# Designed miniproteins, single chains: the designs that were tried, part 106

Each design is a single chain, and the fold is of that chain. pLDDT is the mean over its residues in the fold that is shown.

## One batch from the design tools (miniprotein)

Design m3686
Fold by ESMFold2-Fast:
Structure m3686 (fold): chain A 76 residues (1-76)
Amino acid sequence: MLTPEELAEALLKLINAGYTTEARLKALSLEELIDILKDEKMAKYLAELLKTHSLEEIISQLPEEHRKELTALFSR
């Protein structure tokens, strides 16, 4: 499983790649996640989370500072 810090890093990489909405994130294939994250284990874990949880639920697992940063970035 990913640590909260690894999860925050994965989400930031996706935002930097232009995936700034929940709908676009949930539309990503495992292959696309692997290409963006460059880490198959991270991509597989995040793909499972995105299928079973809302973006709000995923962000809620992070430390407060990362939650504030990511919430602001996904609202753009």
Scores: mean pLDDT 79

Design m3687
Fold by ESMFold2-Fast:
Structure m3687 (fold): chain A 66 residues (1-66)
Amino acid sequence: AMELIEEIKRAVEEGSRTGESVLPRVVELVKRLLELGYSPREILELALKVSTSAAVAVAEALEVLE
């Protein structure tokens, strides 16, 4: 779980530097966490422990998946 959350953080940091949309990559990583049995709330809580930017990206990805 933490390795996927750290990948989300890295994707968000990379997107911030390059100006590229990271939403598709974050959606992929969030889907993997959901497939592993984590709830949307648990994924958001894990992201918040790592970075606020990662948590925002996770929240946006969860909205897209609705």
Scores: mean pLDDT 79

Design m3688
Fold by ESMFold2-Fast:
Structure m3688 (fold): chain A 59 residues (1-59)
Amino acid sequence: MSLEEAVELAREVMEEELAKGASANEAGRRATEAVRERFPGLSDDEIDAAVAAGAIAVQ
């Protein structure tokens, strides 16, 4: 499912950015950008939901 894949991408991007010392806000912005680029068919609501779910999966 595109949404499940978007959640996984968001989690991966956020983990990577946080590991580099980025703030939670910057990690979230980068995840949103990555999801939008990979899944241009998703609505803003779906992108926001995917990023939020990804953030919950990151400790």
Scores: mean pLDDT 80

Design m3689
Fold by ESMFold2-Fast:
Structure m3689 (fold): chain A 106 residues (1-106)
Amino acid sequence: MEGFELLVELIEEGKSPWEAAREVLLKLGVPEEEIEELLERLDSIEKQLEALAEFLRSLGQDVTVEQLREAYEKNMAAMDELQQKVLEAALLTQAMLAELLRRRAE
């Protein structure tokens, strides 16, 4: 997956999920000010899951926030601390990208 290997490397180096997501978006050429705005807006797992659900529904997928939350919680429960941080960083990064794609489609 594009950017996923970088997320893993950053988390293994001791970066937080927030710092890892920020570095990936900077590498993709997203302006720093836009990244900071998205990080403030998507500051909770609930907000991140809602952004993903809206994006997936825009692609014709019949998904709910509740279904995505259940999948996320099950995955987190099965993971160690390092893997949990990678999943948190991946969710945040995907939610930020989903919101950017939604804005640019308008």
Scores: mean pLDDT 81

Design m3690
Fold by ESMFold2-Fast:
Parts: structure tokens; C-alpha cells; sequence
Structure m3690 (fold): chain A 100 residues (1-100)
């Protein structure tokens, strides 16, 4: 149902945001590994919920771009990029739920 997609994606964004806040003392490598884990979880969730292809592709592209940028980033820049990406993913989710 539309409500199912909304609740699960909003919950996923909340979990990612919690991961961001608890990672403020984490190394760049630990942040990168966490982001790669969240990507795998997100890809499974998008598939299981049957999220529309355009929204699913946009969310995957955002996280892929951030992971690539974090590979060469300092810890401070990695956290900044991670926070900005969560906000951008939340915007995609908000646009998606308006169309449901």
C-alpha cells in the first residue's frame, strides 16, 4: 500500500540519520563501510516495496555518488557529505509519497 512505502522509507531515513549522529567520532573508513551497508539495505528495501523505478534509481544514484566522494574525503568532509545525502534522500522520499 502507499502507506507501507511511506512508513518503511521514512523509517529507513530515520535510521540513516541516527547512524550519521552516532558516527561523529568514527573514522572515514568506518563511515564508508556504514554507507555501503546502508546502500545494500536500501536496494533490498526499494525492491521489496516495489518503489517506482525513477525514484529508486535516483536514491541509488545519490548514495553511489556520495560513496564515491567519501572514498577520497577526510572524516569531516565524509560526515558533511553523508548528512547532505540523507537530506537529499529525504527530499526524494517526500516527492515519492506525494505521488502515492
Amino acid sequence: SPMHIKIHLESFIAIMRMGYWVSKNSSQQQILDMMKTFKKTMEKLLKDLKVPKDSADEMKALLDETIKNVETASQDEALKLWGETIDRLEDVVNQLVKSL
Scores: mean pLDDT 87

Design m3691
Fold by ESMFold2-Fast:
Structure m3691 (fold): chain A 56 residues (1-56)
Amino acid sequence: MTVTVGVAQAPGESEAETLERARAELEARGAVVTEEFVLTNPRTGRRFGIAIGEPA
């Protein structure tokens, strides 16, 4: 069963830091990260770190 976590980038936060938070949330749910990427809303410029994984 695939688990997906998305976290909004905080002001002053780097993309790497946002992805680290997404990864930590996914791992806290008992999943192993298989894919990470940053999603940008083209209208607002708002960025989200997305982590996708499978249950451990």
Scores: mean pLDDT 80

Design m3692
Fold by ESMFold2-Fast:
Structure m3692 (fold): chain A 71 residues (1-71)
Amino acid sequence: SKVDELREFLREKAKEILKKLPKDASRDEIQRELQKLRNLGYEKGEELGIPRSVVDAILQEVFEEMMQQIS
């Protein structure tokens, strides 16, 4: 499904961010990377014709997964 395509795309981008993020990354640095991921999610969601509410739900899921990896 298009929803699964968006979820997998965002999880892949999240893994790339986590790999590049310094071990001592500041809260501000983390927040900037999360904002970039949010923007990518909105762009890809629009391309796939997914409603913004659904994109926001997937982004929340991916952000929660990322924060568990950091802390």
Scores: mean pLDDT 85

Design m3693
Fold by ESMFold2-Fast:
Structure m3693 (fold): chain A 85 residues (1-85)
Amino acid sequence: MAEREAIIEGLAAVAAREAPDTPEEELRAGARAALEALLLAAEKAVESGTVEQFEKALNDLIENGPPEAQRAARLALEILKKVKE
């Protein structure tokens, strides 16, 4: 759970930079929803047997994508790693 909390706080901090006038509780709710959506996508990849393709796509984004996509891809890769365990 500690890593999930850290991810939610990190996502909320990024959102705060884009929308500084948004209440912190709304930013945290949005971060939690985004994390849950990423977890569901990772679980679907596991169920569909497309984990390797999903990992490859995330690694490609980390190597060749724009900076915002690189950060999102690293987060998704960490989520996928947790779902695999």
Scores: mean pLDDT 67

Design m3694
Fold by ESMFold2-Fast:
Structure m3694 (fold): chain A 87 residues (1-87)
Amino acid sequence: SLKEEIVELAERLKEVLSELPLSEEERQRIDEIIEKLKNAETDEEILEAVKELMEVVERALRRETDPALIARIVELGQRIQALVKKI
């Protein structure tokens, strides 16, 4: 399903983000967002969870200087947003 594909990409994004020096609070927030996404029953809940995830991603990218990590994060984020547009 579309939701299952978004969840898979969000989990892959979490793995890449784990290579960044994230705070414990940021790691917990990512986990909470992914759980919200997994438990989402409506399109609106999926859109809300993805919006929250992308806000965390944008914050993390402002601190990152490794162009390879930036490229991987941006690619996964764009793939998630492309799936969200199909909702």
Scores: mean pLDDT 84

Design m3695
Fold by ESMFold2-Fast:
Structure m3695 (fold): chain A 55 residues (1-55)
Amino acid sequence: SPADLKARIAELGARSAKLTDEYKKETDPEKRLAIGKEMARIGDEINRLDAELAA
């Protein structure tokens, strides 16, 4: 349902915001790469879910 999609997007958005804050504070290159990879995955999922809502 649209409500379920919106709830998933909100959850992913909250996770993305947390990871963005962690990324800004992280100085270890390996940890930054891991955070960046997770942020990219979340971004891709949000984009897919937004496309489903727009359809």
Scores: mean pLDDT 87

Design m3696
Fold by ESMFold2-Fast:
Structure m3696 (fold): chain A 84 residues (1-84)
Amino acid sequence: MEEERRRKREEGLEFVRRATERARALAERLRTASMEEVDAELQRILDEVREYALTLPDARELFGEAAGGMSAAAGAAYAAQKAL
């Protein structure tokens, strides 16, 4: 049971890492693309991560906290843009 949970977590963390790397690539495109386009693609990545979590009930708890952190970071970025 515990080893199964650990494997699910490792798979999920690897998935999140790949999504994070895709988000990094979007940061480079931000110089040539609009913020709107970057935000839309970032949202798609987050949706994919969420759908994956739904296939693993235990993983949803782990990814819930990760998704919350990512959402908080995005919110802070939006607030900074509003201030500008």
Scores: mean pLDDT 60

Design m3697
Fold by ESMFold2-Fast:
Structure m3697 (fold): chain A 85 residues (1-85)
Amino acid sequence: EKEKEMEKLMEEISRIVNEIYKLTLQIFKDSSDPELKAQASELLSEANRLLLQASKAYSAGNLDELKKYLEQTREIKKELEALKA
């Protein structure tokens, strides 16, 4: 079941990163504030770095690191949602 748990974690990380991407696009459409756009771009960049790290952890069979990257990706989404609000 470890392999299925890891697949599920990778799918969840990918889903959240895609949501971060969509939120970033929405901020770029809705806002004229260059500072807000810059902050959103930084958060998207960090989410993409975490996705790469998660992919490496998945290939290495490191379940604990996948769980950490999922949590870090969730925190980035919360920060981005706070910027949008």
Scores: mean pLDDT 88

Design m3698
Fold by ESMFold2-Fast:
Structure m3698 (fold): chain A 80 residues (1-80)
Amino acid sequence: SADEFVDEAMERANALTREALDPSVTPAQLEALREEALALAKEIVKRMDDMDPTRASGALIMAIGAAVEAELSLRRKLKE
């Protein structure tokens, strides 16, 4: 259902953010996390017309946030 998808999307976005913030994560893992977070954001956008607008917006912000954290962590590690 749309409600189940929103809850799953929020849980996935939160997990991706936690993984991106793990200090042991490698550059290759961060690239994969970034791609996964962006794919999640695209999936939310494709399904958002069937979702509650406030919840869809929240899930999308979380997914974009995960992609941003992965990108920032990746850039920092590439400068090492």
Scores: mean pLDDT 86

Design m3699
Fold by ESMFold2-Fast:
Structure m3699 (fold): chain A 62 residues (1-62)
Amino acid sequence: DPEALRQRLLEVVLNETDPVTLRVGAWELARFLTPEQREALLALIRSNPSPEELKAGVRELA
């Protein structure tokens, strides 16, 4: 179930404290988003954001 997997991954990402694991989780989460949301999240990841900025982007987009 893609929706159940997306929700579980979202919870993992938002509660993650390790920066590397957070970035990997956000990258994986992008696969479950709309094309517009996916491009926005991937652009954010490519900009080397802080963990706080990345979590804020994930909350906004997913």
Scores: mean pLDDT 80

Design m3700
Fold by ESMFold2-Fast:
Structure m3700 (fold): chain A 63 residues (1-63)
Amino acid sequence: MKENIEEILKKASEVLSDEELEIIKLSLKNLEEQASGKRLLKKFEIKEEDGKKIISAEVVDVP
């Protein structure tokens, strides 16, 4: 799932500002470090409401 993070980051860069993208990079790095390779990123969504971008990520543990 290493490529999944790269794909998500690429999509985010098209929608988010530089500042927002930096926050996302930090969040993804933190998720990967916490997972120690044992978690899968199941869902990632970017929603736009009232000029605000809402970013949601769901991580599941691998048995």
Scores: mean pLDDT 63

Design m3701
Fold by ESMFold2-Fast:
Structure m3701 (fold): chain A 79 residues (1-79)
Amino acid sequence: ARELAERLAETARQTAEKMRQDGAPQEDVDFLEQLAEAARSSRSREELIENLARLISKHEGFSPEEAREAAEELVRRVA
């Protein structure tokens, strides 16, 4: 769980850095940085998914169910 959270946080941080270098909107960079912090603060796989789902819902305007599915996919890709 902790190793997965650290890997996801590092991936999100690296993605934010690349997006910033490529001139992506600051909102998108801020979102990735918030994902990295949420991953780092999560203590379990379930807490990680819940924290990511809340951020995705806020950023994309997804329903709670859509945001949860997107969070689960993100965790799966990094694992």
Scores: mean pLDDT 77

Design m3702
Fold by ESMFold2-Fast:
Structure m3702 (fold): chain A 59 residues (1-59)
Amino acid sequence: MVVEQAESLYKLALLNNAPQETIDLGKEAIDYAKKGDTDKAIKLLSQAESKLLAYLKSR
């Protein structure tokens, strides 16, 4: 479920002290997924994932 994926990403971002923008995108993805706006949730989740991966690669 998109909600579970968004929640997992959000928790991972928090645990890794990701930038606030990345955390905010993850939170928005959860909110839109819970509202049933799957397309918006997927878009936000993709943005959050890309930013989190870039952050983790920068170490």
Scores: mean pLDDT 82

Design m3703
Fold by ESMFold2-Fast:
Structure m3703 (fold): chain A 96 residues (1-96)
Amino acid sequence: GTKVVITLRLEKPASKEQLEKLEERVRELAEKYAPVLSAEVRYKDEKKPEEIEVVVTFEEPISEEQAEELAKQIAREAMLITGARVEIVSVEVLPT
């Protein structure tokens, strides 16, 4: 399996409702690559609500290229949900 950790920075803080909506979209997007064991969208630090962390755990191996493409799709969805500009800070691919 593979864990993908994506850190996004928003120009404006995200609400918890926006994070929940993004989490649903992340799961849908991730399932196109491989079976998803878990998907979570959270504040990376509660004191910095403009920085969000997306964690997707896949049953099968995911390449760094697939993870980067997923991160771009997630950033686009975050922009649509929040109306804010979104920057991809990091994409980490970890074996499970």
Scores: mean pLDDT 87

Design m3704
Fold by ESMFold2-Fast:
Structure m3704 (fold): chain A 80 residues (1-80)
Amino acid sequence: PELPSSFPPELQELLLELVRAWENSPDRARFEALAEAAVEAQREKVEERLEELLKKPKEEQEKEVLKVLKEVLRATLEAL
Protein backbone atom coordinates (compact mmCIF):
# COMPACT_ATOMS: atom_id res chain seq x y z
CA PRO A 1 0.00 0.00 0.00
CA GLU A 2 1.11 3.53 -0.83
CA LEU A 3 1.41 5.94 2.09
CA PRO A 4 1.19 9.72 1.67
CA SER A 5 4.71 11.23 1.61
CA SER A 6 3.36 14.17 3.64
CA PHE A 7 2.87 11.89 6.67
CA PRO A 8 5.56 12.14 9.38
CA PRO A 9 7.95 9.12 9.37
CA GLU A 10 6.67 7.95 12.79
CA LEU A 11 3.08 7.84 11.50
CA GLN A 12 4.20 6.03 8.33
CA GLU A 13 6.03 3.39 10.45
CA LEU A 14 2.93 2.75 12.58
CA LEU A 15 0.72 2.45 9.47
CA LEU A 16 3.19 0.05 7.80
CA GLU A 17 3.33 -2.07 10.98
CA LEU A 18 -0.49 -2.26 11.04
CA VAL A 19 -0.59 -3.21 7.32
CA ARG A 20 2.06 -5.94 7.80
CA ALA A 21 0.15 -7.34 10.80
CA TRP A 22 -2.97 -7.40 8.58
CA GLU A 23 -1.10 -9.15 5.69
CA ASN A 24 0.29 -11.80 8.09
CA SER A 25 -3.11 -12.44 9.71
CA PRO A 26 -4.68 -15.86 8.90
CA ASP A 27 -8.15 -14.23 9.21
CA ARG A 28 -8.10 -10.69 7.82
CA ALA A 29 -11.83 -10.12 8.42
CA ARG A 30 -11.33 -10.89 12.13
CA PHE A 31 -8.23 -8.66 12.20
CA GLU A 32 -10.25 -5.79 10.66
CA ALA A 33 -13.07 -6.29 13.19
CA LEU A 34 -10.58 -6.25 16.11
CA ALA A 35 -8.85 -3.15 14.72
CA GLU A 36 -12.19 -1.33 14.30
CA ALA A 37 -13.21 -2.30 17.87
CA ALA A 38 -9.88 -0.95 19.19
CA VAL A 39 -10.36 2.34 17.30
CA GLU A 40 -13.98 2.60 18.56
CA ALA A 41 -12.72 2.13 22.16
CA GLN A 42 -10.59 5.28 21.65
CA ARG A 43 -13.45 7.29 20.08
CA GLU A 44 -14.67 9.13 23.21
CA LYS A 45 -11.11 10.13 24.21
CA VAL A 46 -10.37 11.24 20.64
CA GLU A 47 -13.59 13.33 20.48
CA GLU A 48 -12.76 15.06 23.80
CA ARG A 49 -9.21 15.82 22.60
CA LEU A 50 -10.47 17.09 19.22
CA GLU A 51 -12.93 19.48 20.94
CA GLU A 52 -10.04 20.87 23.04
CA LEU A 53 -7.82 21.00 19.94
CA LEU A 54 -10.34 23.09 17.94
CA LYS A 55 -9.90 25.87 20.55
CA LYS A 56 -6.16 26.13 19.73
CA PRO A 57 -4.34 28.03 16.93
CA LYS A 58 -4.14 26.15 13.60
CA GLU A 59 -0.39 25.40 13.90
CA GLU A 60 -0.98 23.72 17.30
CA GLN A 61 -4.05 21.91 15.88
CA GLU A 62 -1.88 20.21 13.21
CA LYS A 63 0.63 18.99 15.84
CA GLU A 64 -2.13 17.73 18.16
CA VAL A 65 -3.95 15.91 15.31
CA LEU A 66 -0.72 14.04 14.48
CA LYS A 67 -0.24 13.21 18.18
CA VAL A 68 -3.83 11.90 18.47
CA LEU A 69 -3.40 9.78 15.30
CA LYS A 70 -0.17 8.26 16.68
CA GLU A 71 -1.88 7.45 20.00
CA VAL A 72 -4.88 5.81 18.26
CA LEU A 73 -2.60 3.74 15.98
CA ARG A 74 -0.39 2.66 18.92
CA ALA A 75 -3.46 1.68 21.00
CA THR A 76 -4.86 -0.29 18.04
CA LEU A 77 -1.56 -2.17 17.54
CA GLU A 78 -1.34 -2.91 21.29
CA ALA A 79 -4.95 -4.26 21.29
CA LEU A 80 -4.19 -6.61 18.36
Scores: mean pLDDT 73

Design m3705
Fold by ESMFold2-Fast:
Structure m3705 (fold): chain A 85 residues (1-85)
Amino acid sequence: LSEELAQKLEEAADADPNPAVAEVLRGTAQTVRDRPLTKENLANLAVATSLRLVGLAVEGKISVEDAQAAHRRVLEIFDEAEKKL
């Protein structure tokens, strides 16, 4: 499951046209590989990833629309992973 979740996050990063978003998603994938996959850790990662994406928009590195689109993709990936826990 951790490997599948990390792979989906890496695939989302590869598909994202914004390199800053791709970097956040790759970092999240690495964290998934480095930590045990529990519902609590998954929820904490979802929040942390969301805050990083919001931070990019606040800093002007991506648009609010790009941040929202990336956030939706991340939530879908994490929701599917949680259903398998």
Scores: mean pLDDT 79

Design m3706
Fold by ESMFold2-Fast:
Structure m3706 (fold): chain A 94 residues (1-94)
Amino acid sequence: DELLAESQKRLEERIDKAVKGEFSEETIERFKKNVKHVVNKLLLAIYYASKEKDYETVEKLREKALNLPSLTPEQRKELDAEVDKLIEEYEKKK
């Protein structure tokens, strides 16, 4: 599917920026406001985990993000909830 291929390319680029901690304040605000896509939540969580030097979580979330096309709707919903909780935990640490 061409839409999946485009999403995967954008995801790879955004994962790279998230791992490097290169998200601007504007980008973070956008993800928090327009977080209707689980991909955006995953990228934000990877960014926060990288800033906290939680590299085990970074690797886990990166693998989950790359495998999104293979997940069932129920698995995606569970991942969405897991990522929301992680974002809350990292935001509280600041």
Scores: mean pLDDT 72

Design m3707
Fold by ESMFold2-Fast:
Structure m3707 (fold): chain A 66 residues (1-66)
Amino acid sequence: MELARRGAEAAARGGAAGARAASGQFSKDHIETGDPLGAEAAREAARLVETEEGRRAAWQYAEKGL
């Protein structure tokens, strides 16, 4: 639950802008590279979000609040 709050906070602060930036850069790298391996792409996205737990927590928090 602590991670859920942290994830939600990051999403709230970055909002759509943060998500878009991460998704945009991720997609661009994907296109230019020609679709690396998904796993590495996820790792790169994790770098932007800083943690895998944060991503899971954000999703879990959204479901909990929704």
Scores: mean pLDDT 48

Design m3708
Fold by ESMFold2-Fast:
Structure m3708 (fold): chain A 95 residues (1-95)
Amino acid sequence: EKEEVEKAIEELREISERILNDPSLREKVLEEYAKRFRETFERVKREGREPSKAEAILLSAYAVAEQEVRGEALPEEYQPLAERAVAALREVAAE
């Protein structure tokens, strides 16, 4: 799990830097993240489990993209996932 969490954080950091340097990539990345959000959230929900720390971190980032692509606020059921992602990131940072 630690390796997956570290990989997720590294991936998000690299992508964020790329978007800041090339705004034309923003829309493509948002659409990709929105898709990944739906796939990951649906998988977790279908399995009736809580997301892993890595999944929570990715879902937090992807949720922002999903909201932007939808053009509307995310359902309230997604808010607890964002809070778990922040908690997971802080736990890893404290190590």
Scores: mean pLDDT 66

Design m3709
Fold by ESMFold2-Fast:
Order: structure tokens, then sequence, then C-alpha cells
Structure m3709 (fold): chain A 62 residues (1-62)
């Protein structure tokens, strides 16, 4: 269901953000690039979660 999928995507985003922060603390350019990719993945999962939450709310109001 939409609310459950939203929570799963939020958790995935949080996990990816934590990994990105760890990579950004490393000083190599490769680790910095990996951190950026993880950050993009986290932002994408957050976007999906937000969309799913809005749809769930709209279905309840309609």
Amino acid sequence: KLEELAKQNEKAAEDAEKQAEEMFKKKSPIDQATGLMLKIAADTSKYIAEKLKKKAEEEKKS
C-alpha cells in the first residue's frame, strides 16, 4: 500500500544518506564521487516517498 511503500523509500533514503556522509568524510576523489552518487540515490528515494504520501492523502480525501 502507498503509505507502506513511502516508509520503505524513506528508510532507504536515510540509509543512503548515512553512507554518503561516511564517503564524504574520506578524502579521496573517488570516495567523494561515490558519496555524491549515494546522495542522488537518497534524494530520489525521498522524492518517491513524498509522491507516494501525497497520493495516499489525496485518495483518502477524494
Scores: mean pLDDT 79

Design m3710
Fold by ESMFold2-Fast:
Structure m3710 (fold): chain A 95 residues (1-95)
Amino acid sequence: PPPSLEEQTAAVMDISKAVLNTTSKIVIDKARKAGDSKLVEEVEKIKKELETLLDQLKAAKIAGDKKKVEELTKKIQELLEQFDKLGKEADEKVK
């Protein structure tokens, strides 16, 4: 089978798990140290959205719905880009 879609899906799932289990906690801690409650709220919102989309992606993959897998993979990629920007903001604020 052609590797591209399955590789992309696997990559966003792995990165999402790392964000949910490790990276988000680090970013939240930095935001709290900086006194930025809005940044904490934005990170927690992204975390919840990421959990929902990841569950939907897993279900779509099991169902063999390739169109849904593609749509959800793209949405998760966009959300991970937003998370990366918030992480950089937290890094700048913690000094």
Scores: mean pLDDT 82

Design m3711
Fold by ESMFold2-Fast:
Structure m3711 (fold): chain A 69 residues (1-69)
Amino acid sequence: SSMDEILEELLEKGLERVRELIEQGQTSREALQKVIVDTANEAYEDYGLSDEEVGRLSGRLAEEIARLL
């Protein structure tokens, strides 16, 4: 669905930001958490996603961040 495409796009953009932070040596919990917060805000403001959809996106992003560390 178009919603699944939006979720996947936002996830990839979030992960790209995380990879940039890792390359810069910025692996603090605070820096990584900011990416999750910024991605959630983009999902709400630009795409009008629901709390449930943003929760799923944030959860998936957190899981993928854990795999990169």
Scores: mean pLDDT 85

Design m3712
Fold by ESMFold2-Fast:
Structure m3712 (fold): chain A 93 residues (1-93)
Amino acid sequence: GSQSAIQTLRDNRQRLRDVRPSLSPDSQRVVDRDIRGYDSAISAIQSGASNDSIRDMLNTLSQQLRDNSQRYPEVSSLLNDISDRLTQTSNQI
């Protein structure tokens, strides 16, 4: 359900928050942008967005994370793992 999707998004967002203090300023800006993406997705789900809209948001965020993983080595592994989890979550909605 939507509550399970929200929990997965919150867990992934927390992983980004946990690594942020150890990162370079460039990687911190990337992580801040990704966190905002999670905040927007969570807010949309809580506001009753359609399943199609939620899937589109999660797929957009997943692609953003994959693109960032190729440019920012410090967070590459984490962003790929989180992106894979978002794709899995999107497929369950």
Scores: mean pLDDT 86

Design m3713
Fold by ESMFold2-Fast:
Structure m3713 (fold): chain A 97 residues (1-97)
Amino acid sequence: STGLQVSQQILNDFQKNPSKANGVDYFNVSQSILVQGRDDSVAKDYIDKHRKITGKMFPVQDIMLNYIDRRINYKNDPVGFQQRRDRSMQQLRRLLS
């Protein structure tokens, strides 16, 4: 619950002024949208829109967009989806460590 509350706060701050967000904020916003059970297409559109607005390209954004794109395109392949998700999450953990 604490993590969800922090993610909600980050999302609100991001929506107020996206230009002040850093790569970790973009990652947390993406996770907040996904955790709240929102449509993956909406999450992807939101991230794409904010990338264009801020003019900033962070490595974590590309990994998150690739993850969401695979999730949207391969949702009917649950085994393949899970394997790709696990690999993407491992890559994100390495990037953030």
Scores: mean pLDDT 61

Design m3714
Fold by ESMFold2-Fast:
Structure m3714 (fold): chain A 73 residues (1-73)
Amino acid sequence: TKIPSEEEVKKFKEGARKIAQEYVEEGKVSEEVAEELVELFTRALERVAAGEDLQAVYAELEPEAKELEEKAE
């Protein structure tokens, strides 16, 4: 498993922002929920960049992601 570099983290953050914006355009989430999702993803990326296991980080943040999905309705 590869630990993301600072450059990769920046690109991943940009990609997450773009995906979130597309979800807002499709009416699947509000702009507020999209911003929360980007923040959650950024925190996950920072932890993975610090050397934590990708699967473990995502598993720990899954409940918070689920809460945001419920807010999308």
Scores: mean pLDDT 72

Design m3715
Fold by ESMFold2-Fast:
Structure m3715 (fold): chain A 89 residues (1-89)
Amino acid sequence: MKGIEEVKKAEEDLDKQIAEGKVTPEQRELYERAKKLIDEAEKVIKEKGLDTPEGQKAWEKLSKAQAAIFALYEGNLDLARKYLEEAEK
């Protein structure tokens, strides 16, 4: 639960930085990719449940996309991109 709250805080901080023009176009693109993957994964988990192969795969994608958001929050674009590429497989 604490990890989820930390991700939401990182998302809120990144959203504020985007609104203030403090992020690069590349940072914004990677952030939007991560948010899309999180939304898609949460939808699969809700629809299929965690007790299915599809739900377990979606949970792994969710975890990678959340790790990408933390990497972006820390300014590590290369690490964020690697996590997103892993999540998209």
Scores: mean pLDDT 79

Design m3716
Fold by ESMFold2-Fast:
Structure m3716 (fold): chain A 60 residues (1-60)
Amino acid sequence: SARTLAEILEEGVRNGWSAREVAERLREAGVEVSQAAVKRALDAVRSGRMTVDQAVLAIL
């Protein structure tokens, strides 16, 4: 779900998680996203190019 994706992505940004760690957490939560999509989302949020909500919409 978009909410689960946003919550895990936000936690990953706060805790400095790698794209691999975020992707593994999402998979455990039943959200199917590629590690490459997660990396693009994390990079966009960390660089200030997107908010978490904008990044979620970009990878859904």
Scores: mean pLDDT 83

Design m3717
Fold by ESMFold2-Fast:
Structure m3717 (fold): chain A 98 residues (1-98)
Amino acid sequence: KEGEDIIRGAEAALRAIEEAAKYKDTDPFQADVFASLAEIIAAVILNTGKRSKDPKVRKAAEVVADGIREAVRYLENGDTEKAIETARKALEEAKKIV
């Protein structure tokens, strides 16, 4: 069930990154709001993993948190396609762990 929360969080973070990418050139403020939301979600996921006694849940949380943070760095550098791909790969890897 904690694994389900990690996956739901990863899906929410991916959606936030996709929205940030959409607004990057038309509404930079809105893009920053969605990028910040993805970072908040990553922090919540990581904290959920740290509180878990299940090593798989902890590993999935680390994979998602690291992947989302890397995706946000790609958004900051203007690499929107890499940002979305990175977040999506982290989600798929986490699904294989839990």
Scores: mean pLDDT 89

Design m3718
Fold by ESMFold2-Fast:
Structure m3718 (fold): chain A 67 residues (1-67)
Amino acid sequence: MTEEEVLARLRAAGATPDEISQARRVLEKARELGVLDEAIQLMMEALDAGASVREVLEKAAELVARA
């Protein structure tokens, strides 16, 4: 799975441009911390489980904060 696939799934789920910008910032931070693949996996699994865009972004931000 790629960053662009996650962003495409968020857009399909109704993410606003501001939420897409937030997602990009979270993914950039995840890359810096060496947890990009983990962040992508978590976000995709949350979306597949029917989580809202807000919940997905909050979970990803929490993962990055713990890394």
Scores: mean pLDDT 84

Design m3719
Fold by ESMFold2-Fast:
Structure m3719 (fold): chain A 89 residues (1-89)
Amino acid sequence: SSDLEEKVLALKPEQFSSRQAYELAMQAKELLEKGTPENNEKALELANQAIELDPSNALAYFVRAKALKKLGREEEAEKDLQQAEKLLK
């Protein structure tokens, strides 16, 4: 939802336990904005790496959900959106 996007994008780098995970999630977000299938797949890869480094990173789950939706993987995207919302609790 728009509210979830606003909340995750408002998080500061210093609020994350891993700066590297934050930077990977931001790079994935940038690739999704370019909107090609190749960039969507690369964004998924980077978001997966961010989550491996920091499983508490709500931004990484949100960005992975966006990538999964672009790739037609709706059920996996829904699960990641729920996880992002739980992490912002």
Scores: mean pLDDT 85

Design m3720
Fold by ESMFold2-Fast:
Structure m3720 (fold): chain A 80 residues (1-80)
Amino acid sequence: PVYKLTEAELDAAVDRVAQLLLEEARRRGLSAAEARALGDRMLDEVVNYLKEVHKMPEAEVEAFRRRLAAALAAAVREWE
């Protein structure tokens, strides 16, 4: 069976990662620039996990990457 996420599952997963970024930024007292760097690392790790472990189709990996990148950028912007 081909593994894929529904639209709602993608949105929920993206929101959870953005939430984790904000929680870590607050816990560690990070600046906006440091939070952005952490977000970039988290994006890389999550995308690699989906590609390598879940063997997710490229189109779905790309959709998740775009949504997660946008959500992380928005979270950091609101953190400023």
Scores: mean pLDDT 75

Design m3721
Fold by ESMFold2-Fast:
Formats: C-alpha cells, structure tokens, sequence
Structure m3721 (fold): chain A 78 residues (1-78)
C-alpha cells in the first residue's frame, strides 16, 4: 500500500541523510544525532519488512522514518 511505500521512502531518506550527517559531523553531539537518525531509518525498514501485511506497522514505520529524517536534518545543521 501507499503507506508502506511512503514509510520505505522516508526510512531510506533517513538512512541516506543520516550517513551524510555522519560524514560531515565534527562533534560528538552531531555524531550521536546522526547515528540515531540512521538507527531510526533502519528500524522503520525492519518494521515494514517483518510486518509487510500490517497497516499498523507501516504507519509506525512512517512515523519512525519521518523522525529519522528530522534528526538527520538536525545533525546536518549542527
């Protein structure tokens, strides 16, 4: 469904942006925030992969992916 597709896209965006933040990070706070963003993206992907038939899992993954993107952008701003 569309929610699962959106969750996968946000999760991938969180991982990609988080990795970019990790490469740019020069301080511990930036590194920790970027790591959290990548972990949230991975967790969102895992939720969709382990529960592909669950709309609840897809919606939760969507929320985690979105939060991961927010943290990655915050880490890039640090």
Amino acid sequence: GAVAAAARLLALAAIILGRLALKKATGGRALATAIAAVLLGIGALALVEFRPDSEEAAREALREGARGVELALEALAL
Scores: mean pLDDT 80

